# Designed miniproteins, single chains, continued (5): the designs that were tried, part 10

Each design is a single chain, and the fold is of that chain. pLDDT is the mean over its residues in the fold that is shown.

## One batch from the design tools (miniprotein)

Design m16313
Fold by ESMFold2-Fast:
Structure m16313 (fold): chain A 82 residues (1-82)
Amino acid sequence: SVEEILKKLEEKIEEFLERIRELLQNGDVRGATILLFRWIAEITEAYLQLRKLGASEEDIEKFDELVKEFNKRVKKLIQEGE
């Protein structure tokens, strides 16, 4: 369902951010980059599934907010390593 896709994405955000943080703290820029590409694949698939299920404008806005929040938090992690 649309709700399950959004909930799963929210849970994955926390998992990806924690792994990216650990990799960056250990200087594993390659590992962090690979995870970022995997995240792009995950959000792309989630978006396509939401579209196929006829997600409402409100659901798509919620999806967009989750993606923007992830991007903001990743940027902060990268800046903290500088």
Scores: mean pLDDT 84

Design m16314
Fold by ESMFold2-Fast:
Structure m16314 (fold): chain A 58 residues (1-58)
Amino acid sequence: MHMEEEEQKVRKEAADAAAELLSKGHNEIAIETARVAQYGDLEQTKEALERGKAVLEA
């Protein structure tokens, strides 16, 4: 199956961010980010990634 490059990239980045959030003890944000990366649409995944990155950069 072929996915759009943008969607594939955003979902991968969100999954990576969720894994890092989990490793740093941000369990609730990590779980929500991973869930949206797997089941959300592209826009929801972009927003979850932005939120996750903001927490990681704090």
Scores: mean pLDDT 78

Design m16315
Fold by ESMFold2-Fast:
Structure m16315 (fold): chain A 86 residues (1-86)
Amino acid sequence: SHMEELEKEKAELVERIVEYLKKNDYEKALQLIVEALKTYDSDEVTAIHMEVRLELARENNWEEVEKFDAIYEKAQQEYVEEKRKK
């Protein structure tokens, strides 16, 4: 179903964001989050945000959780600015 396809896409996106954060590739993590904000509704993006935080917290990567929160905030700012220019 389309719902199952969407859940799979979100799970794959969470995995990619976590991978880039662990590699300290914050630019690619930021780009993926901005694209998620453009693609999904607010509830779906909130679920993606929470799942990334849970994956990092499960591994006691608290420094990466804090960096992810900062990157997520920056992504939201960039998304709002892009929408204002359109």
Scores: mean pLDDT 82

Design m16316
Fold by ESMFold2-Fast:
Structure m16316 (fold): chain A 90 residues (1-90)
Amino acid sequence: LEEKAKGYGKFLKAYYDGLANRLTEEASKNPEARDKIIELAQKYDPERAEELRKRANGDEGVEAVREAATLYSNKMADEEYKKILEELKK
């Protein structure tokens, strides 16, 4: 059971790392997408998201958006992993 859960955790992390990369790419093409990604991160970590929002308007804007996308994606992976652990306990 634990070994299968660990495998799912690695799969979800790889999947959501890919999502973070795709979100960052879209944000480079569309400023509205950039703001939306930071808004999604703010739902999970409002203090860090506010810092990233300020940085996104500077020369490191792409890096700040990547961090926001990664924060959101990691939180989604963690929530999904917890659901899988509950299912595997049944």
Scores: mean pLDDT 75

Design m16317
Fold by ESMFold2-Fast:
Structure m16317 (fold): chain A 81 residues (1-81)
Amino acid sequence: LKEIIELLREAKKALEAGDVEEALKYAEEALKLAEKDPRVPEEVINAIRQAIEAAKAGDVEEAIELLEGAIKRLEDVLRSL
């Protein structure tokens, strides 16, 4: 969980800096780890997928909001363990 959260934070920072290619690299790696971790809710996996698609479409603000929501949800899951 901590590694997925950190990758999503790096993706968000890259988007805020205007580096979409770097953001996609971090977000796609986070997605791969999230799909293999049974502790990650399906809604979070879907949010990461939607953030990747939004970033590819140039909807940077929507991508940032989706990543922020995914991070917050995963931090809540981590605190509940």
Scores: mean pLDDT 86

Design m16318
Fold by ESMFold2-Fast:
Structure m16318 (fold): chain A 83 residues (1-83)
Amino acid sequence: SAALAEAEAVLREAQAEGLAAAEAGDLEKARRVAAEGTRRALLILGVPEELARALQEAGLAGDAAALEAVAAQIAPIVAAALA
């Protein structure tokens, strides 16, 4: 699907940028780039902005319970986009 291809391209760019930051010793930048890339990919797959933002915030905060709850809401949307 076009949306899957676009999301994959966004994740590949974020992975390349994140890897370059990590290799330069900037682990904080690598983490932020990965989080932003994931949010953008989720939006492309049709995940509502509020859920994508909530997942990013929970992940950055290390809130495992919130991350699990938001991920459970996102999972069926992503599954539908990949079908």
Scores: mean pLDDT 84

Design m16319
Fold by ESMFold2-Fast:
Structure m16319 (fold): chain A 85 residues (1-85)
Amino acid sequence: SPEVEQFLRALRQAIDALLNGDWKKAQEYLDKAEELLKKAPLSEEQRKLGNEILSIIRDMIDSGKLDEDSLTRVLDLLLKLERMS
């Protein structure tokens, strides 16, 4: 689904922006991913994974801290979500 692909791309872009220290772009891509999640035809399990990823990214942006454990968890969850798509 194009909508699912756009959602996954927005998540990857948000994570890439965080890794590059670009907090403004990370927020922009997070906002885009949240909007795309509302429209994407996701399974219940995919929606749970997507929401958890968004929550962790939001917490890192809000705290202004790139937490290694949170980043590792986000990357693991994203890989699982991508493999289901």
Scores: mean pLDDT 86

Design m16320
Fold by ESMFold2-Fast:
Structure m16320 (fold): chain A 55 residues (1-55)
Amino acid sequence: KERLEEQIKRYQEVLDWLEDQLKRAKAEGNKRAAELLEKSIEHTKEQIATLEKRL
């Protein structure tokens, strides 16, 4: 349980970083980077949800 909560925290930190990168990519008009970042964000959210269900 404690170990899973630490993993969730690490994924939350990655998610925050990815969201910041997405905002930058959208501001730059880099559509391809934005699409890749959106996919990474969705994947990271899925991982967090999966870990939360295992608690």
Scores: mean pLDDT 81

Design m16321
Fold by ESMFold2-Fast:
Formats: sequence, C-alpha cells, structure tokens
Structure m16321 (fold): chain A 59 residues (1-59)
Amino acid sequence: SDRGVEASAGAAALSGGGDREAVLRGLRETHRTGDEAAAKEAAEQAGIPAESARRAALS
C-alpha cells in the first residue's frame, strides 16, 4: 500500500542518520575503486537496498 511504503521510507530515513551516511560513504569509496559487485555486497551487508546504494554511488 502507498502509506505502508511511505511509512517504511520515513522510518528508513529516520534511522539512516549518521550511521547510514557513514555506510554510504564507505560504499562510495568501494565504488570509486571500480568494483560495482563489491559495492552491492557491501550494501547488502549494511542492510541497504542495492538500488539505493547504486543510486547513491552514481549521484
């Protein structure tokens, strides 16, 4: 449902504070080495959806 999805996204944004930013920084560093597969694996280990990690790395 739309509201279920929005609630989940809101919770993810709230809990993503500094911890998520630090993880995304690490993923960006991994992507910078040119290994997209390693970036996906790191995202999965951190509990971040691969789509979100890929989007962040490409931005």
Scores: mean pLDDT 54

Design m16322
Fold by ESMFold2-Fast:
Structure m16322 (fold): chain A 81 residues (1-81)
Amino acid sequence: MTREEIEAELQRGLAEAPAVKAATTNEDLLEEIDLFEKYGPWTKESTRKFLLELLKIRAEKFKRYDLLPEAEKRIEELVAE
């Protein structure tokens, strides 16, 4: 999965379910982090980190700063060897 592919998937998701974007909650964002981490091993670490950065940006957009430490923790875990 590349940055371009990620952007394309986000655009399709927003077009199909814009209400979900507006109703994003703390739990929804954590579930997305779990999903990206679960499927992350199939991609380069840089791609996985980019996905987590997107989730972090979304958490900031909805003023869910309580999710920022969790997002950062997930990024560190993906980099760890």
Scores: mean pLDDT 57

Design m16323
Fold by ESMFold2-Fast:
Structure m16323 (fold): chain A 64 residues (1-64)
Amino acid sequence: MKVVEEEREIETTDPMLALAELAAEGYKITEIVDLGNGVLKVTAEKEEGDTLHRLTVTIRRVAA
């Protein structure tokens, strides 16, 4: 089994839609940490064959 770690930053007016988009990509959200000031740190994992993709996402809420 291979573990691949990736980092992503998302700026959005709706953090809940960003989480739904990650789930739609096949990621299982394993951790959500609210850092305050509109910033969420999310850990998500997706298995493809023999590879585990671990994604760390920083979601920032922005004004439109």
Scores: mean pLDDT 81

Design m16324
Fold by ESMFold2-Fast:
Structure m16324 (fold): chain A 87 residues (1-87)
Amino acid sequence: SMEQRKKEIEDLKRLAFAAAAGKKLVELGLLSDYRDTIEQLVKQVEQLISTQSPEVQQQMKKAAEEGRKLALEHYERLKEEEEKAKE
């Protein structure tokens, strides 16, 4: 159904966002204990992206970029708080 596919696309976008955010946080030194789990999620999401239509692939890639941006903003806030606490 159209409603089921719409829900599926939204779930795919959320997965792309989460995988990209998690990968970025690991690159920034957060979630290091979960690196292997996050790497596995990233590989699964990249495989899912490759099987989708070009339109859905573009939506998933945009969601991934938003995830990376949010992860960086979160990291910057945490570092500001840590520096204030050490003073």
Scores: mean pLDDT 86

Design m16325
Fold by ESMFold2-Fast:
Structure m16325 (fold): chain A 95 residues (1-95)
Amino acid sequence: DEVKFVKAKGRLLVALATYDPSKKTELTNAVLTFLTLIDINDAEKAVQITDLLGIIIEKKIKNPTIKELADLAEKNGLSLSESDIAEFIFYLLTD
């Protein structure tokens, strides 16, 4: 459902723009909803992606490569591959 995807993407972008550590649950729910609509039914992956996004925002990381994001995930004990990160970014940037 394209309408649900557009709404979920919008919700995720708002959650990212308004993120602080007290809003981690809101960001997790936005990521989970977005992943479910692209047929990624993995709650653990949603939590791992949320943790990675929180680190990026808190450290004010600008223009990271997929490899830099994968290295950051590994350094922080997150179970995310370059492929997982690339897939998430691809769908997030798709209109």
Scores: mean pLDDT 82

Design m16326
Fold by ESMFold2-Fast:
Structure m16326 (fold): chain A 75 residues (1-75)
Amino acid sequence: GLEGAIGAGLRALRESGGSDKQVMEVGQAANDTYRAGGSPEEVIETMEEQAKKLLGEEAAKKARDAARAALAAGE
């Protein structure tokens, strides 16, 4: 489900050189959107935007793609 998709995105950020603190901040933003009733696409978009702010566009795209792949796989 969406929780697995968030996890996949956060793993991709860590692999792209994100610190534990940066990865946690991205995860917090994604989970805040999820708890507010955001759609899966809105949650992934929030994660991409926050990741771009902290780690740059390349890392953010990798996180987005990993999250979308996990969501499509039903994880």
Scores: mean pLDDT 86

Design m16327
Fold by ESMFold2-Fast:
Structure m16327 (fold): chain A 90 residues (1-90)
Amino acid sequence: GKKEKEELLEEVKKFLSQDLSDEEVIAFAEEMAKRLVEAGEEAPEIAKEIAKLALSSGTDKGKAFAEHLLRYAKRLDEEIGKAIEEALLE
């Protein structure tokens, strides 16, 4: 739903603005992958936008987050994983 997409995107924006450890990046990526699985039929599109947002930050942590998100998402849901992978390839 529209509200879920807006909430997830804003949460990722706040996350990427923080000074984070590698462990915190990994933990947030795993939690975000789990939340995306619960987002229903729009989850692949939301996941793609989240990955693009993380990469658009131009930061090492944004790239690391997107890569960990892909790893966890592929394990949980193939379509969500594919959407993230497509975003990483541009």
Scores: mean pLDDT 81

Design m16328
Fold by ESMFold2-Fast:
Structure m16328 (fold): chain A 78 residues (1-78)
Amino acid sequence: SLETQQLLREIALTIAEMTLLYLLAKLEGAPQSILDQINKLIDQMIKLERQALQSNSVAVAQQALDQVQQIKQQMLSL
């Protein structure tokens, strides 16, 4: 549905934004321990995106977006 496509788009854009922040942190010489934590959080976001894509469900996509937004807040607090 169009609603599911919009939710999936927001998940993908959030992952892209977080990946860019990871690359900038790496360029600025962030400690390896922080880079490893960021990588694990991005991997969790990608798994949630994959589950939402495979489910083809608005409810699952909405839950995945909510969890991705929570992971984003965790990453920004590092």
Scores: mean pLDDT 89

Design m16329
Fold by ESMFold2-Fast:
Structure m16329 (fold): chain A 86 residues (1-86)
Amino acid sequence: SLVEKFRKTLERIVEEAKTSSPVEVEMMAGSLLLSLAMFRLYLEDEEVIRELGELVIETFRRLREMGALSQAVADELIAQVRSLIE
């Protein structure tokens, strides 16, 4: 399923973040937000978009807990995802 493939992509991003610079992690996080916005545009399935958004939020929380994203950046990105899935 799309959700399963997306979950695997998110796990790869979390692993890559362990060896990435702060700028690279912010760029990866921005790319996830853009991908979610594109999915919202094309899928037109509110339940799937909400599920994908929740996975992205959980990924940003994990990156914050790892110290890969600052608290302020993670909180702002999470707020933007919530706006997209509401």
Scores: mean pLDDT 85

Design m16330
Fold by ESMFold2-Fast:
Structure m16330 (fold): chain A 100 residues (1-100)
Amino acid sequence: SMEELHRRVVEFIQEVSDEIEKLVNEAKEKIASSDLTPEQREELVKKLGEIISKLWDKVGEIAQRLLDERASQEEFDEAREQVKKDIENAKKTIEELINS
């Protein structure tokens, strides 16, 4: 049903939102605890924001595709796996930026 499809999209977005919030909080703590100048911290926070914005753009595109194509449970599971990899890649990029 369309109601069930909408529920799956909402659950998908909620799960992704929770994981991205965790990533952002962990990244902010690492930036705050790093031996950096205030200027370097501000630059890293800005870059973090850009990385997270791009990640959300991709998630939005995936969510819209799932809704438009009336995706199955299997397609939602595949999308979750893809987004997990995207979040892991974003985490690695952020860690490399902080350690540079």
Scores: mean pLDDT 87

Design m16331
Fold by ESMFold2-Fast:
Structure m16331 (fold): chain A 86 residues (1-86)
Amino acid sequence: SAALRERARERLAVLAALGLRAGAEVEAAVEELAPVARELGKTHSPVEAQLITLDRLLERLAPLRDADTEARAARLRALREAELAA
């Protein structure tokens, strides 16, 4: 369960980094996948449903990912971990 939460945090950081650069595209992808996320939530634990949804979102947004996106994701994750520790 801790490992699943860690994987979710990694994916959320990438999604957040993409949102800073391509917010409209991220919002459109989230909206398209919202029905799928709801169905997954009925048959999976919250963390499992979130991971599957995040993996599908990141696959759809893959053409927008670059080295700068990965660097921003690492920075956002570090900042979020610091905020959660405070």
Scores: mean pLDDT 79

Design m16332
Fold by ESMFold2-Fast:
Structure m16332 (fold): chain A 61 residues (1-61)
Amino acid sequence: MELIESLPEELKKKVLKIVEGAKAMIAAGVPEAAALQRLKQELIELGVSEELANKIVEEVR
């Protein structure tokens, strides 16, 4: 995911785990809208900017 290449390594690892969790939720039958909303919230709580969080959500969609 090119969007996160500029992030610190530790933050990058956490973002990748959150993204993988959202994908797993969608694969398990959770509605995409609910999984993506949770993804955005977790990214913001981690300290990712709202702009970058929105771009990551769009890439996962």
Scores: mean pLDDT 78

Design m16333
Fold by ESMFold2-Fast:
Structure m16333 (fold): chain A 81 residues (1-81)
Amino acid sequence: ISEAIRKAIEEGLKKAEELIKKGEYVSDEEAREMLERAREAGDEGTAALIERALEFGNKEAKTKVVMVAEEILKLKEKLKK
């Protein structure tokens, strides 16, 4: 794992933890939107993580996965020319 990807995961998890502390959770609709973005970006790994969270995850797991996915996809978009 590159250092940039690791930092993106850490930032996503920190954001998810702050949301969870406030009793705020990512909705299934928001998770589906993030899944579509991951698929359009060709990021099959991130898409698979979101799919698993939607099928089997609780509210906390979905929030963590979606926030991490957002940071990873933002990083990949910034690295695009």
Scores: mean pLDDT 81

Design m16334
Fold by ESMFold2-Fast:
Structure m16334 (fold): chain A 86 residues (1-86)
Amino acid sequence: KGAATVEALARAYLDAALAQIERDIRADFAAGHPVAVVRERARQAVDNQIDGIRKHFQLSDEQTAALRAEALARVDAIIAEVARAS
């Protein structure tokens, strides 16, 4: 019955992780890493964070897939913006 609260907490945890991933993306571009390398590293970081969130909050497969899709879309948007600004 706490599914909405669990989803809100899982999303807040992901938001904190994404803030760190954004900092890492910016640092990688500042270091001269190519977009393909930055994207691969960011996707691996998302996979690691989603696995941790899934286990910690005991998310369903559907909840996990939705959260992962949102995280990947946000990472792709950050990479596109930072690459243009760099």
Scores: mean pLDDT 82

Design m16335
Fold by ESMFold2-Fast:
Structure m16335 (fold): chain A 71 residues (1-71)
Amino acid sequence: MSATEKELKEIIAKGEEAEEELVKFAKRVMDEKGIPAHTLAGTLAREMVELGLLDEEEGRRLAAYLIEKLS
């Protein structure tokens, strides 16, 4: 949790490149753990909302974006 929290915060801090870096992070996790795109997108969005990095609506938009990019 701690290492993931730090990585997610650093990705969001990149601003304009945050979405591209997040897709890259998600692809790495999918490849390493064999997690389906839909499951990982929902998990990452929820984690970011719980960490206070995104609000609930931003989390929903991010999950949709990641599902599209990872599928």
Scores: mean pLDDT 74

Design m16336
Fold by ESMFold2-Fast:
Structure m16336 (fold): chain A 83 residues (1-83)
Amino acid sequence: MKRIPVPRLVPGRGTWEDLLRTSEEVLKMIEEGASSQEIEDFIRSQPGLEVRHIDVEVESEEEFKELSKRVYRVIIVGARDKL
């Protein structure tokens, strides 16, 4: 089992624009080979956002990367829909 770090809005502090911007940057970081720790540290540095983890069952590092990218594309679409 692996864990995908994902951004979550802190109630009353974060905006959908912050979530969108952060998620787009994380998708780029994943494509460039950033570690889960680097992604988590980046999300934690963003105002109004906190880190959550999604537990996943994957058979390879390649599958983990592709699933992480898919999760982030869903987050990006959802955030854009709220703007």
Scores: mean pLDDT 85

Design m16337
Fold by ESMFold2-Fast:
Structure m16337 (fold): chain A 96 residues (1-96)
Amino acid sequence: SMEELRKEAEELIKKAQELIDEIGKVVDDMLAGKISADEAMKRFKELAPKAKELIDKAIELGRQAKDVRSVVIAGLLKASLTAQEIIIRGLVEKAA
């Protein structure tokens, strides 16, 4: 049902948000000099594929449910993930 698809999308968004928050802490620790850019990139590479998979599935379920809110929220999480990757890559390149 449409309601079941919306609930599934919302649960996937919640799980993706938890992973994005964990990546955000990695970026914060890197920017504060608590971890190296290489360590941050390693952690990002472990977490980011899991977050991307959840986000992409949430977008698909949101589209099937005609739930514009879930599609938009998942899209914003994808944009946040991309921004965090750019920050980590920029600091890795400066360290090389």
Scores: mean pLDDT 87

Design m16338
Fold by ESMFold2-Fast:
Structure m16338 (fold): chain A 92 residues (1-92)
Amino acid sequence: HMAREKAANYFTAAGIQYVAGQWALEQGDRETALEAFQTAVENYLKALDLEKPEEWTQSELDRMEKIAQAALDLDPDNTLAKELLKKVEEMR
């Protein structure tokens, strides 16, 4: 399925942005960290739209929850991060 391949690509991109955001945060660059975390959240949301909820592992859901929370820690009003957290909770 092309959708599964695209979901895997979005998930990989999200993971890369999460690592980049964590590194930026360690360097004290909160602005770059927030941008990276927001990009990761957007990629996870795109991946979830392509994959059925029951096809995601608990480890994958845990990772999505962590990045959404990281974005919210920097921007509590981030609508996309709140949406990702809600979708993850609905899949548990």
Scores: mean pLDDT 78

Design m16339
Fold by ESMFold2-Fast:
Structure m16339 (fold): chain A 64 residues (1-64)
Amino acid sequence: EEKEKLLAEIEEKQKRLDELLKQALEYQRLASVDPSAADKAKQLLKEAAKLQEEIARMLEQLRE
């Protein structure tokens, strides 16, 4: 069913989100001493936020 495919895609996106958040946190820590790390952290957090929104929308589809 469509629900199984949606769940599989959500799981893949959640794994990617977790990886991006871990990288973003490391770059945020480095940002205090390296300005280039701040840019990388910002980009990673922006991508993570987008993935999180996509996951939330997919979860809403499952609820309906």
Scores: mean pLDDT 81

Design m16340
Fold by ESMFold2-Fast:
Structure m16340 (fold): chain A 61 residues (1-61)
Amino acid sequence: SEEVELLIRLAKKYAGLSEEQVKEIVEAYRAGDEELIEKIAKEAGLSVKQARDLARAILAA
């Protein structure tokens, strides 16, 4: 699916992100779990804004 292809491309673009971490960010964003988004962002070396922007981009695809 185009969604999976987008996930792979975005995971490769953001160094240190696994496909599982990308999916977890998207799910946390859908749930409105700001604390989980912040936790994953810190673990992945992203800003919270970058994590939210990533989730929004994937959900818009």
Scores: mean pLDDT 74

Design m16341
Fold by ESMFold2-Fast:
Structure m16341 (fold): chain A 95 residues (1-95)
Amino acid sequence: MSEREKMRRVVILEAEATLYWMKIYLLLKTKAPKEEILREIERAIEALERAIEEIERLLAESTDPRVIALAQRELETLKKRLEELKELRKKLEEE
């Protein structure tokens, strides 16, 4: 994979993770059934964990400082979102 292809892949993975988060946000705002919100959170957690693993691999294989900087920034963002989703799941399960 070229460095340009690695950069595009990191951007795509971040965009997909953002769409999962937006869907959960909309479900919360529309007061969707708890069971539906929990199912979407579970799917989002699985998708974010896979995205983190792929970006970590791309980061390890990259030699371009721009790709490295982008991957590091997006990893920080995705890891924070993953922890937020896990906390949200816990709160909903305890209510």
Scores: mean pLDDT 84

Design m16342
Fold by ESMFold2-Fast:
Structure m16342 (fold): chain A 54 residues (1-54)
Amino acid sequence: RTPTGGETLMLHTAMKMSPAEIAKEYGVSVGTVRRRLRDPRALEALGLPEPPSV
C-alpha cells in the first residue's frame, strides 16, 4: 500500500519525517513520496490511497 498525498504531507510536516523515512516506512520509492508531496490535492481527489496506474 502507498500513502495518500494527505498521509505523506502529515508525516512530513506534523511528524517531522523526511521523504526518505516515509518511503522506508511505506516501502515505496522516495520519488513516489516526493510526487505525493507535490500533488497532494490530486491524490486526495482520486479518493484512493494507491497511486494511479499508467
Scores: mean pLDDT 65

Design m16343
Fold by ESMFold2-Fast:
Structure m16343 (fold): chain A 83 residues (1-83)
Amino acid sequence: MEQEEAARDRWLDATVERIKELYEKDKEKAVLFIANALITAKERSEEDYERFVERLKEAGVPDDLIEEAQKLAEKALESKKNI
């Protein structure tokens, strides 16, 4: 665990906490928020994308919800590939 990774993990933790609040209030908005965050993470690196997914699961976000968000992110990324 490097110092840089520790700072990244703190950001991921804060982001996941916000997602949990959204999930309790509005599941649809939570899915959209997660999808957008996944797209941003993947644009940075594949490792950041995987790490984000891991943190979502660790925080107790249901796998089916994560899968829904991943499908939305995949559709958006597919559109970007044509650019």
Scores: mean pLDDT 74

Design m16344
Fold by ESMFold2-Fast:
Structure m16344 (fold): chain A 61 residues (1-61)
Amino acid sequence: EEELLAEWKAVAETFSVDELEMILRHVRRLLAQADAAGNTELSELLRKIQEVLEETLKKKK
């Protein structure tokens, strides 16, 4: 959980702004799918990943 988020943060910092935007689109789609399926655990994890990616993108802009 924390380890996974730390890995996502480290990897996200290596991506360009355009790459982060593409990954965010995929994560948002996955989050919508998980929410529609009622998979609360996956939705919470994807939301945390989205937050990490958005903060990284904000720092690069």
Scores: mean pLDDT 80

Design m16345
Fold by ESMFold2-Fast:
Structure m16345 (fold): chain A 99 residues (1-99)
Amino acid sequence: LIKEAEEKLKKAIELLDKAGELSKNPETQKSIKELKKLGEKAFEALKKGDFEEASRLVSKMSGLVLLISLYGSDEVVELVREAMRLFDEAADLIKKAQE
């Protein structure tokens, strides 16, 4: 479970990096970098069993995804949405490993 979650997180980060490279827009790049940091922090909180903090961070990530969707190109938005799907799957695996 944990190894599967780590692989999904790794793929999510790779997709976010690709989205950042394609955007080249400073504001979109900043939002993507912030999304990566929040995702890593949420994953760490989940591994610590801090589900309240993880939920709070995931909510912030959703806000950033919406903002990127409003100002990013279609290709960048698709990559970010796929990354978020993989992150959600990784988070679910960590939660199952804790219970």
Scores: mean pLDDT 80

Design m16346
Fold by ESMFold2-Fast:
Structure m16346 (fold): chain A 89 residues (1-89)
Amino acid sequence: SRARRLIEEVAEAAGVPVEEVRDFIDWLAEMLGISRGTAVRLVGRPLAGAARGDEEARKRAEEIGKEITEKLLKEKAEEAEKIEEELEK
């Protein structure tokens, strides 16, 4: 599907696993009160355009990719912190 393809392109551009991009999109959809498909279109289109050489889309994709990366890194840091707390019992 087009949504699946856009998620894969976003994952490649951000340098993260597809599953983490899916989780981010689901979070964005819930936060904004929109469908997953709408969230994919909001995030995936600029990144797909950047992959095709659009300069404006590339700049936008870099901004979105940075936000996705920061979100995912923060979530991984929070998971690591919880694991460390459990080990220090």
Scores: mean pLDDT 67

Design m16347
Fold by ESMFold2-Fast:
Structure m16347 (fold): chain A 62 residues (1-62)
Amino acid sequence: MEPTLEEIRRAALRFFKEHFDEVMAALGDPAALQALLDKYIASVTDPREQAALRALKERLLA
């Protein structure tokens, strides 16, 4: 399923808003940020949101 840029943007904003302290703690540690993203992706039930978060992860951690 191809996520739209809008879906990726909304997923990113929600992730950063909900996990702000964890994201700030993980800044400068790509492994910690990757683990946080993987944990959040596993916690969402909407396959469209999962696809958007995977696309976000690929863009941030490539």
Scores: mean pLDDT 76

Design m16348
Fold by ESMFold2-Fast:
Structure m16348 (fold): chain A 60 residues (1-60)
Amino acid sequence: MEELERRIAALERRIAELQQKIDYLKKSTFKGKENLIKQLQQHIDSLKAELDRLREELAA
């Protein structure tokens, strides 16, 4: 039980960190930010899929 809860918490934290990086990049005038935002969004999407799977396992 603790293992699933720990993995969920870790994924939620990582998703939040990546989202903050995207928000920071959106506010910047940095060239190439669009490509970095795309890559970070793809990572978030993958982590969200894993998070949803683990949440369903925890709820079962």
Scores: mean pLDDT 80

